# Ledger of designs, part 105: designed miniproteins, single chains, continued (2)

Each design is a single chain, and the fold is of that chain. pLDDT is the mean over its residues in the fold that is shown.

## One batch from the design tools (miniprotein)

Design m7882
Fold by ESMFold2-Fast:
Structure m7882 (fold): chain A 86 residues (1-86)
Amino acid sequence: MTVIVTVNNGSPGNTLRAIGGAVDAQLHGGSMEGKTEGSTHTLTVTGANQKGKDAVIASARGIEEGGAEVSIEERGDTLTITVNSP
């Protein structure tokens, strides 16, 4: 599956947590690509397995518990996570 994590106005902590989840997904059979534009960071992991998916979701929930707004959407083979810091 493909996992896309977008962090908008991310604090350094939120960005590091998102990267951590994407790295764990890559270690479980995925390939990771990152892109930064201003205050927006996008991490794409292609070929993630179920364990990688679970790791990314756990990372996103940890960010949400830290006070950021988190959206998780699953469509077919694509998991999209959007993190917005106020």
Scores: mean pLDDT 72

Design m7883
Fold by ESMFold2-Fast:
Structure m7883 (fold): chain A 61 residues (1-61)
Amino acid sequence: TDLEQTIEELRRGAEEAEKKGDYGLAASLYDSVSFTLMSLGKYDEAAEESDRADELREKYK
């Protein structure tokens, strides 16, 4: 599977969800990006995406 293409598709989905105010979906998609980045060994980028997901969840609790 082309994991880099998957990351871009997930990021676009997250951005669109965030734009529409669906912060739960956006957070879930950023988590999926984070997990995919971890599988590629891109831990710093994965941490950034995970933090973004957590920020969205905290903002809308």
Scores: mean pLDDT 83

Design m7884
Fold by ESMFold2-Fast:
Structure m7884 (fold): chain A 59 residues (1-59)
Amino acid sequence: MEEKEKKIEEAIKRTLELVGKTGESAIPHIEKISKELGVDPEEVLKKLQELIEKGEIEL
């Protein structure tokens, strides 16, 4: 997996862990985590939406 893809997946994983613990919206967590990892929050959000649409992730 490319370094960029790996960081996007890590951002999604951390976001889901926080959403699961807090019950809050994913969006603010995506923005914060994406900035910390140095990836585009829009890319992370798009990937998360694709996974939700496929039924691979539930929020």
Scores: mean pLDDT 74

Design m7885
Fold by ESMFold2-Fast:
Structure m7885 (fold): chain A 61 residues (1-61)
Amino acid sequence: MKELSREELEEIAQKLIDYFNKTPEEVLLEISKKSIEEIAKELGVTPEQVRAAIDYLLLQL
């Protein structure tokens, strides 16, 4: 299984922050209230990539 690079994870994480226009901590809270599949579609990425970016953001907190 090929994992996303740190650079790719940072890019997707930044897209999540921009999408919600909130801090990383607030974005994590908002994601818990929304469908990961819907967010992935809006960002043009897979749900698995969104989950990987969420895990990356959690590690940065």
Scores: mean pLDDT 74

Design m7886
Fold by ESMFold2-Fast:
Structure m7886 (fold): chain A 80 residues (1-80)
Amino acid sequence: SNAEKFRKEIEAVVETLRALHEALKDYRAGKITPEQARERLRERVREIGKKYGLDEKTIESLEEWALFLFDRLVADDEAA
């Protein structure tokens, strides 16, 4: 159903935000570089998209969005 598809998309967004938060935590703790965090985030978003049965275009959009948010937050941290 359309409602079921929408629910899966929302759940994928929520899990993507958790992955973003975890990557930022490890970066801020000095455990990983920004480049390593981006690689982990890309891999996690693709896993999440496959888990929820999202199409490739939706997965690509989530990946671009998550990386954009990560880069913006890293830039804010490095400027502070």
Scores: mean pLDDT 86

Design m7887
Fold by ESMFold2-Fast:
Structure m7887 (fold): chain A 57 residues (1-57)
Amino acid sequence: SNKEIKEKMEELVKENLDKSDEEIKELAIQLGLEMGLSEVEALVGGHEAVKLKKELL
C-alpha cells in the first residue's frame, strides 16, 4: 500500500496498544476499507497491524 496508508495504520496501532489483537485487526480492516483498499488488501492490513502490535510490545 502507499506511504500514507502505512503511516495511518502505524498511528492506529500505536494509539490502540491496550486493545486486543482482534479489536486492532477489526479497526485496521475498517481503516483500510475507508481508505479505498479492497476487502482482501484490508484483511492483509489487519494481520500486519496485529504483527506490528506484537513487535511494539
Scores: mean pLDDT 83

Design m7888
Fold by ESMFold2-Fast:
Structure m7888 (fold): chain A 79 residues (1-79)
Amino acid sequence: SELEKAREDARKLLEKVPLDQITTDEQKAAVVRYIGRELVKKGYSLEAVIEVTRDIGRELGLSDELINKVIEEVKKIAE
């Protein structure tokens, strides 16, 4: 499915990030924005990008409020 492919691509992007050095919420949000932007560039639907972006934000320990802010920023990039 598109969602499964988007998750796999997001995981590959995440593996390129030095997560051991990503400690602040601002740094984590920047990583999630980077992944969302790259998925948009790959041509994934906004629905798939939003779901994957939310999942990764939660995995990295971001609050729902910060995740929603990142999603709004990613939506603007997709326009």
Scores: mean pLDDT 85

Design m7889
Fold by ESMFold2-Fast:
Structure m7889 (fold): chain A 79 residues (1-79)
Amino acid sequence: SDEALAIAEEILELAKEFIKALEAGDFDKAKEIAKRIEELLLEFGKVADTLSEEQKEAIKKEMAAIQKEIKAVLDKLKA
């Protein structure tokens, strides 16, 4: 559904802002963004079943790419 796609798009945009906040060393902002992403993920879970299998796979791949980017930034900060 359009609603499920809109939520997914908002999560992806916030994930990009989260990465930018981490790279800038703004951990307070990163924490606030992470909390908003967590809230949207709960909302997305309620409507995800309205997506086609092709849409689910596309979103899953994009989410995996973002998770990999977040992990790379966190690993760099931990080193």
Scores: mean pLDDT 78

Design m7890
Fold by ESMFold2-Fast:
Structure m7890 (fold): chain A 65 residues (1-65)
Amino acid sequence: MEAAIEAIKQLVEKLKDRGYLLEYKIEGNKITIKVKVTTPEQRDLLEQIKAIAEAGGLEVEVEEV
């Protein structure tokens, strides 16, 4: 669980550094991410976040704008 949260934070930082992340929140076991998706790279990062969260027992809610 802790490793999954750490990995997700690293991927979220990559989205933020590239200007694609608009908002994110972690509330208990729920992660809410608001992103602008314009390239395949951004979609790959989102899919990695979802996969890690699911494996770690976390809920992920993604809003694409």
Scores: mean pLDDT 75

Design m7891
Fold by ESMFold2-Fast:
Structure m7891 (fold): chain A 98 residues (1-98)
Amino acid sequence: AAGIRADAVTGLEARTSDRAGADALAEAARRAAEAAEAGASPADALALLLGALAEARAAGAGIDGLEFSGLSSDPAAVAEALRRMAELLRTTLEARVR
């Protein structure tokens, strides 16, 4: 599985060196974006993303680092970035099943 960087989407730099880490990042982003679209606040969506990644690291997933580089404190910008990431991930996953 290819590593996925959230840097360009959320200003979050995450380095994954294993499939488990990449899957955890993809799943966390999808859940966070879906929660935001369902009416959760951007802060709740961010907390969900970070919580899922922390849980994956505790379970031994290959997540080398998690940094916030220029992450906006504007909740609307963060929510939109998460939504775009989830849409991209969904499209990519669906294409791989074909």
Scores: mean pLDDT 59

Design m7892
Fold by ESMFold2-Fast:
Structure m7892 (fold): chain A 73 residues (1-73)
Amino acid sequence: MLASEEEYLEATEELYEEAEEALKLEDEKEKERRLTVIYSALGILAAAASFDGHEEAAKYALEKAKEIKKKAE
């Protein structure tokens, strides 16, 4: 096990907060760049959580990524 369920959930919340701050940026190019990095990080985090057997944490990371994508569109 690479991390606990709590560690995956905390990392997801940190990335989600970074994404919400990125959505407030007035520079559209910088916003797109930051959101792309955060989406990638959430996907990697979800994959890692799933491999560690923390399926609920993996699902949570993916749902947070989906929420940010909807707000960005």
Scores: mean pLDDT 82

Design m7893
Fold by ESMFold2-Fast:
Structure m7893 (fold): chain A 116 residues (1-116)
Amino acid sequence: MEGRRLRAALSEEEKEEILRLLEKALELLKKDPGNPENVRKALEHLRRAAELIARADPATGAALREFLAWLEAQYEAGRMSPEETAKALAALAEFMRALVEGRDDHEVEFPLPHLA
């Protein structure tokens, strides 16, 4: 249901830009998930995607940005490995992609409300 609302609020150009950022992040995380440089670049792509989502849905965008900031803080503090961080970022990217595409037939659930 949330994906349908975001999809209606986003222009096709904005949707394409967000999906491009998410695809770049997923490509980095799938090719070398333990690489700290790829984790940093994926975080940057996902932050930009969240900012674009915030233009259409400020509440969802703010929640995504807060989660990304928390995740980056855990990683920088050494509480998460690069591999654990890459896995969490990949799950978040797939969730964001489902929201933007409005995939009602295959809902990607974000299973981590207690990490926020």
Scores: mean pLDDT 76

Design m7894
Fold by ESMFold2-Fast:
Structure m7894 (fold): chain A 80 residues (1-80)
Amino acid sequence: MSDEELLEKMKKEAEQILKEIEKEKDPLKVAKKAIEWRLKALEVYEQIKDKEVREKHLKLIKEYEEKFNEILEKLKEEAE
């Protein structure tokens, strides 16, 4: 798999998880999915050799971590 294909795959998986967690009511399930994606994304980052693709991948990780955290914070607030 090319570095570009790895980047595209991780983006598609993140979008799929984002859609799933938006519908999820269990904060533990949301947290588990977010953690699993993050660990996988970091492993993929180590495999990417192209510097430009690596920088795009790092940006993607940060972007989706922020989105996942926003959903988790909202669930925390609703669980008051």
Scores: mean pLDDT 79

Design m7895
Fold by ESMFold2-Fast:
Structure m7895 (fold): chain A 59 residues (1-59)
Amino acid sequence: SMKAVEENLELGRKIHELIERGADDAEVERVVGPETAARLRTLLAHARAASEEVRRARE
């Protein structure tokens, strides 16, 4: 739904701002909640693995 898209965009904007100002993991969790923080850590781990695979393929 459009509401879910808006909520995801707003959440992404908040996370971007927190990272840019150097917020620690505890502050991120306080703002977005433990469930979202855990999902973000999982997504970042997957993104790092994908980046590693792409780098190896670019040899």
Scores: mean pLDDT 71

Design m7896
Fold by ESMFold2-Fast:
Structure m7896 (fold): chain A 90 residues (1-90)
Amino acid sequence: MREEAQRQMALFQERVGELLSDQNATVEQMKAKVNAMLKDIESFIERMTPEQQEKVNEIKARINAAKTKSEFVKAVNELTGLLWEAYQAL
């Protein structure tokens, strides 16, 4: 189980790095990719505490509401940090 969480976190971080390196992607394209990535780690998110899950939903709402790449990047970095802290607490 911990190895599966580690694999999901490593893949998520790799895909975030690739996404943020794509200078030609629009904010709407980046939002679609992040939502797909979140679906891929849904099993990990479901194992988080209810308070952590609520924070994930709040950050997800901010990601989907972002109008600029800067707002999007800030929200995605906050999400990645929260997921990493949740993983370390396992």
Scores: mean pLDDT 81

Design m7897
Fold by ESMFold2-Fast:
Structure m7897 (fold): chain A 55 residues (1-55)
Amino acid sequence: MLSDLEFERLLAYLSTQPPEAVRALLETLRKNGELSEEQAARLEAMYEELARKAA
């Protein structure tokens, strides 16, 4: 499972990436059990925000 610091750094990086990259990473980390419920929810929210901005 990712530490809070590693997760925050990942969010900062992903905020500059296309939404497809966020989705792919979310699916991979969730499949591997590396995300807490809160971390998964935050990544889903970021994906939705980036997808909305890309539309």
Scores: mean pLDDT 79

Design m7898
Fold by ESMFold2-Fast:
Structure m7898 (fold): chain A 68 residues (1-68)
Amino acid sequence: GGAAAARAAREGAARAAANGNDPQGSGTVWGMSALDEGGRAGAAAGAQAGVDGKDAETVANESERGSL
């Protein structure tokens, strides 16, 4: 499943990039919902999801257009 997982991740990132990179939809929601669970876990997940999403999108987008 390694190759399939990598492909799925790249597809998701490329799709997010095409949508205009909407970290607010993921990062902000997690930030507001930080109180949902053990604060640290929620806050860490939210912060990482927001930042990581941005980087993942950049990697996928660059891989697709890096050829140019």
Scores: mean pLDDT 49

Design m7899
Fold by ESMFold2-Fast:
Structure m7899 (fold): chain A 81 residues (1-81)
Amino acid sequence: MEKKLEELKKRIEELLARLREAAAAGDSEAARRALEELERLAKEFAELAKEAGRYDLVKELTAEIQAFLQAIAEELEELLA
């Protein structure tokens, strides 16, 4: 279980990097697709972590994603407006 959760977290981190690149490039379609994929992967991670009783991991990942999105919020708001 932990290995699968770690693999999902790595995929989410890769997607966050991809989202930042899309925002920096002004690619609204790529940014929107990355956000949709991030939502799907975050949900999958949360479901697996809950099944494992690892609510702490859900809290940690949610905080990490929120901090990342807040850091690029101005860029995303202008891009997706």
Scores: mean pLDDT 79

Design m7900
Fold by ESMFold2-Fast:
Structure m7900 (fold): chain A 102 residues (1-102)
Amino acid sequence: MVKIKESGGGEVKEGEEQTLYAEAEAEDENIIGIDWQRLKPGEKEPKPAIDDPRFIQEGEGNKAKLRMRNLKPEDTAIYYAVAITDDGKEYRGAGVELIVKA
């Protein structure tokens, strides 16, 4: 069983910075990393958050953060931490809602 704890998000103003945090706990799995994904309103599937060059992933193993700079209203989305195991399995967290207001 893999459990993902996510934190951060909420309501921020345009131009601000925000950091999201994630930690994955595993009993019988080895977590080798965490990637961040972004699901914008109206999209069917999440895309890598780092596709946006303003967004930087940091962290090692079972801990990660996503640093986001120069936020825009278009960055309003659900952000998911995705834990990756050494056997290639992926486990997605519940998601963190970020609302960016002008």
Scores: mean pLDDT 85

Design m7901
Fold by ESMFold2-Fast:
Structure m7901 (fold): chain A 76 residues (1-76)
Amino acid sequence: SASLHKEQLEKNLEIILEHMLNEEDRAEARKLMAEGVSPVEILEKLKSRLSPEKRQGLAKALHSLFGVKFPDSILG
């Protein structure tokens, strides 16, 4: 249903924001999501600003929530 879909999108946004350590990274992630940028592309653009541990955690969370396959270049 539309309600369940909205809840999933809100959870996905929360997880992305929780893995961002500062307000600039959170603002950029939120802007990219609002522009319809894919979760994989968002992670690619932000990966240099994230620790390897945060990057891996985020990639796994996005895979679990969106069911997308992440390239090894994002996880490494």
Scores: mean pLDDT 63

Design m7902
Fold by ESMFold2-Fast:
Structure m7902 (fold): chain A 67 residues (1-67)
Amino acid sequence: ERKEKIERGYEIVTEALETGRTELSEEEREYVDAFEEALKEGDPEVKEKAEEIEKRLRELVKERAAE
């Protein structure tokens, strides 16, 4: 169950970054929280996924700053 929530959290964060969506439902927030908690615990699989998210976020911030 927890591993599934972490996986869904990753999908939600990547989709939100790609679409520019800033609002999450309560259910979606629970999944994202599970992903963040696993990151804080140092899960290697989650760390790798977080690095991809961080890279995408840096790209989006640069795009926003260029406007």
Scores: mean pLDDT 72

Design m7903
Fold by ESMFold2-Fast:
Order: C-alpha cells, then structure tokens, then sequence
Structure m7903 (fold): chain A 116 residues (1-116)
C-alpha cells in the first residue's frame, strides 16, 4: 500500500541521514587523501539519490522511484567495497548502518514493485 511505502521510505531516510552523518565524520578524520576523495564522492551521490527518490515518491512516480532504489543499492555496495579495502577506516557502526540501509532499500523496492 501507499501508506506502507511512505512508512518504509521514512525509515530508509532516517537511516540514510545517520549514515551521511557518520560518513561526514569519517571524511573529516580520514588521513588517506585517496580514500577521503572517494568517500566524499560517494557521500554526495547518496545525498543526490536520496533527494531524487524523495521527489519521485512525492510526485507518485513509482517506476522512477524503483530505479532510484536500485541505484542506491549499487551505491551502498560501492561504499561497502571501498571500506573493505580500508579496514583501518571501517567501524562496526558504519557497516551496520550500510547493511540496515540495504535491508530497508530492499524492503522499499519490494513494496513499490508490489504496488506497480
């Protein structure tokens, strides 16, 4: 239902906002310039996708929302891969938020697909 999509998106948005705060803290504390630059690019792309996803849902463009949810899953995967190459920069809290984002993202995609 639309109400279930709205609730799931609000959960995803809250988790993403927490993730973006942790990514910002990691960027500020990072000493490896290449890691810092890649993480800054990933953070900006996540912020843009979240904005676009919110707009698509507000406009009732569920087909576009589903595409954006898939793009967000790919981007979270890329973030996990970057962190796996920098284990010294990786915290359990950051990994947990990324995994929670993937879980909520999958559940949102399922709800949108069932509605279409």
Amino acid sequence: SLEEIEKKFKQLEATLEQLLELLDEKIKSATDPAFKEELEKLKKRIEELLRKLKEALEKGNYEEALKLVWELATLVGETLMLLSRHPEETTPELVALLQETLRLNYELAKLIKEYL
Scores: mean pLDDT 89

Design m7904
Fold by ESMFold2-Fast:
Structure m7904 (fold): chain A 58 residues (1-58)
Amino acid sequence: SEDAEILKAILDDALKQITTKEGLENALKSAEEKLKEETNPEVKKVLEEYIEKLKKLL
């Protein structure tokens, strides 16, 4: 879906800009909150993959 593709690009760029542990923790919390609200399965998958990437960096 277009929304999932756009979100993936935004999150991949955001991940490149995060340079601190605090930034990673804040990004993780925000992504987990969005995942709780999301009903679109393609967008959920993008958020889940982003969360896993953040967890691996923590």
Scores: mean pLDDT 83

Design m7905
Fold by ESMFold2-Fast:
Structure m7905 (fold): chain A 73 residues (1-73)
Amino acid sequence: MEEKRELAIRIVAANIQAVGLELLGFTDAAEEVRKLVREAQKALENGDYETARELIDKALEKIQEAARQAGVA
């Protein structure tokens, strides 16, 4: 139960960060993050917590790379 909740919170956080990237003009990065988040949510709904975690980690890596390019990291 706690693992599902933790992953769900991370998915919400990644979605919020994707909105931030789009507002900063990083539209392609935002779309890649949204795609990974959609796949992570599907994995979570199917009980595949390992795949969900891997997809969330990839989304966070893309967010960090885009933030670094924007000069905010």
Scores: mean pLDDT 81

Design m7906
Fold by ESMFold2-Fast:
Structure m7906 (fold): chain A 58 residues (1-58)
Amino acid sequence: GPGEIPLSEEQREEVERLLREADELFREHPDDREAITRAVGLKLRAIGIEIDAALASR
C-alpha cells in the first residue's frame, strides 16, 4: 500500500479533489489528448503535495 504520508486534513482533501477531477476527465473525455494531458497534470500536482508534506514533516 502507499507509504505513511503526513498530510493535513486540508492537504488530504485537496489531493482527493485533484484525483477526482483527473478521474472525471479520463471518464468524460477518454479520446481527448488535451483532457488526458490535463488529467495527468492534476495527478502530478497531487503527488507534489504529498512530496512537499513528507519533506515538511522533517
Scores: mean pLDDT 79

Design m7907
Fold by ESMFold2-Fast:
Structure m7907 (fold): chain A 80 residues (1-80)
Amino acid sequence: DEKTEKAIKKIEEIKKKSSKETQKIIDGLISVIKSGKAAGLSVEEITKIVEHAINHLKPRLSKEAQKVMEEVKKILKESS
């Protein structure tokens, strides 16, 4: 629980430094993370769901958004 909250805060800091387009993608991922937490999922389960979503989106994203998504994945993995 604490680990998930810490991960969300780190992701929100990355969001502040991102383009408006990338911020919308990050907002979607934060929503998924918060919904997973509310549903009682572990940070490890949430991390797997988010990684799957990012991997599916990656070919359609800008290079900036792809780099930011890799940073989001790293934060979640380090929190798991």
Scores: mean pLDDT 83

Design m7908
Fold by ESMFold2-Fast:
Structure m7908 (fold): chain A 58 residues (1-58)
Amino acid sequence: SEEEIKKLKEEIKKLEEEALKLQKEYEKTGDKEVREKLIEIKKEIEKLLEEINELELS
């Protein structure tokens, strides 16, 4: 539904903003923990994008 897609897009936007912050931090520090957090957030974004794709195909 449109409401579900809207909520998922808002969650993705929040995660993308967090990923951008972590990406900038990782570029400055090279911190492995920051890199791991960045990878986890990118995986969550991909998962949510898959959910949107499934809803749009329905």
Scores: mean pLDDT 83

Design m7909
Fold by ESMFold2-Fast:
Structure m7909 (fold): chain A 58 residues (1-58)
Amino acid sequence: EEEEREKKAAEEAEKLAQERAKGREGGKELGKKVGEEILKLPDEEQLKLYEEYKEKLK
């Protein structure tokens, strides 16, 4: 019996689902704003731009 573990797993799954939902919306907004140009950049550059974009969203 692992009631607490089940709860933790469910909570983690829910957190992942929320992160995915937010990630999708963030990716959509980023894509709409910066377009395909960002996709041509190296992954490292893309991450930097995405993080800067997130900071500006605040």
Scores: mean pLDDT 63

Design m7910
Fold by ESMFold2-Fast:
Structure m7910 (fold): chain A 75 residues (1-75)
Amino acid sequence: MSMQEQLAVEQANKRGDEANEYVKKIKEEIEEKKKQGVSNDELAEELAEKSGVPKETLDDDNSLVSAKVRAEARE
């Protein structure tokens, strides 16, 4: 592997790791709310309101994470 190729791979991995750590933190926040007794339906309603995404699109954990990321960007 060339030096330039290795540096490009390292930079891509670093950006991916930073994004993954951020998503992991958001997932942990969602899990914490669920442990506190917040239902998926209630969480979807809150995140739909804060993110502007329709509640009907928040039917899985990945959609909830995406909505939370959007809500955080709006705060």
Scores: mean pLDDT 70

Design m7911
Fold by ESMFold2-Fast:
Structure m7911 (fold): chain A 94 residues (1-94)
Amino acid sequence: MSISEEAEKKFIEGLKAFSEKKYEEAVKYFEEAIKLNPTFAEAWFNLGLAYFELKKYEEAIEAFEKAARLYKEQGDEAGAKAAEKKIEEAKKAL
């Protein structure tokens, strides 16, 4: 299995855990995906969502800031704006 395929597989497992409200497991899978592909913007964004659900707002902000930078680098302005909105939401929750 390629590193890219393995990162995607870990990301999908994270999404499944998130949908089942297993947020600690979702964090683990998204972190594994990021270790395999550090530029995986969507994995950083979903890591932020999982931290937000765990009320770990400082960690959520860091993950969303990384996602926003990666989305901008990749030309995904919509993804960057979505991440920036989540940063604002997390800051209001502090």
Scores: mean pLDDT 90

Design m7912
Fold by ESMFold2-Fast:
Structure m7912 (fold): chain A 72 residues (1-72)
Amino acid sequence: DEFELDLAKALILLYYGIGLVTKDYDSAIEKIRRLTEELLPHLSPEQAAELRRFTDEVIADLEKKKKEDEKS
């Protein structure tokens, strides 16, 4: 069952949303990275690969938004 993966993704999206609202992108990225590393040992290899892919995508979006805000 993918419940643990779904919960992990939901928690990552919570910090993503906080980062978007507060514009504290660096804090959000750090919290997402730390949470991902804490959750990875509890997942299957397939679930871990999916969580890393999802987290990388979310972090890339936050980094893009940070750069857009710094240039405007």
Scores: mean pLDDT 83

Design m7913
Fold by ESMFold2-Fast:
Structure m7913 (fold): chain A 62 residues (1-62)
Amino acid sequence: EEEEKEELKKFAEELLKKAEELEAKAKEIRSKPQTKEEKLEAEELEGIAALLRAFANYLLSK
């Protein structure tokens, strides 16, 4: 039980770290004038980061 909780917490922390990396990349893209492709890339990165945060929160709720 304790071991499983620690594994889930570590996995959630890795997901949050990945989400932060994707969010940082999206912010960098948005800090400059963007092409159509760059706007789409930023939107995709933001979407993936949001999903990773939601999944991490789900894991931490256990």
Scores: mean pLDDT 81

Design m7915
Fold by ESMFold2-Fast:
Structure m7915 (fold): chain A 63 residues (1-63)
Amino acid sequence: HMITPEEARAAAREVLEQLVEEAKKSNDPELIDQAIETARSWLDAGVAPEAARKAIEELEKLR
């Protein structure tokens, strides 16, 4: 099965959503910081930039 750019973006969105959910459940500032750093790294790399921005915004609300 050949993945389309659309499918690749959907997969990236799911990973970012998982990072946000794990950070919410942890209530651990270190894990929240790590999740923010990961999302910023994805944004800088141009991987699903819209989803990465949303993840960063949501994670920063937890701080």
Scores: mean pLDDT 77

Design m7916
Fold by ESMFold2-Fast:
Structure m7916 (fold): chain A 109 residues (1-109)
Amino acid sequence: MEELKKLREAAEKGDVEAYVKLARYYFSQGKFDEALEAAKKALEIDPNNVEALTLLAGIYYKQGKYEEAFELARKALEIDPTNPVARSLAAYIAEKLGKEEEAKRIAAL
């Protein structure tokens, strides 16, 4: 895809949004290794990018890495407590980890 080529070129020039779009694209295709690489690159440039943090948390969740996924989702919520994707993801992962009181607290934000 010419669009995918343009996103890769922009990402190579340090465009954080291009890395986030690449990560989202690969995640939607089930290409979790490529999605992981792109999300990590976005966070190398902008460590507080909420969208990149939530994407990386979602990727780790799909890989069964619930503790790592939870820490990333928590970090996203510390930056933006109103983000509905980060809230839903953090609450769901907390339930998977048996952290029921923390899951209830997150759901009530």
Scores: mean pLDDT 82

Design m7917
Fold by ESMFold2-Fast:
Structure m7917 (fold): chain A 68 residues (1-68)
Amino acid sequence: SVSEEAAKAFEELLKAKNEEEFVKALKRLADADPELARTAFETFSTYVPHRLSEEQKKELEEYLKSLV
């Protein structure tokens, strides 16, 4: 089951109006559910590959690795 915190963070991710909000929402999702956040990051890269800069992708990948 997805926690209420993770579900809320995921909804914020889908409603993000800019790249900064997307990064913030994904980090919040990672804090609540690192596995779901990793899946969302990989899915995002497949369906919306141009939403994040290379610098933002590196920041998120490093953040996700720090939670292992």
Scores: mean pLDDT 74

Design m7918
Fold by ESMFold2-Fast:
Structure m7918 (fold): chain A 81 residues (1-81)
Amino acid sequence: MQQNQNTVNVMIQWFKNMGNNDIADQLQQMNNQSPQDALNWITDYFQMSQSQVFTFSNAYINNDMDTMQQIMTQINQNINS
């Protein structure tokens, strides 16, 4: 439960940095009520697994741009295939 809430908080910060304030605000409300539902929304939105979201959030916190780019490339390939 705590890990899911922390992961969603990282993703909320990423959405805000990308200028997606509406999505960030919605996720913040969901995370406060149900971190699992917020995490499930993120996995559905990006067509990612839960483990990929955890990896991406850790890469974002650690400024690991190479890992973030790799995951984003995989998402884009899945969406465009």
Scores: mean pLDDT 78

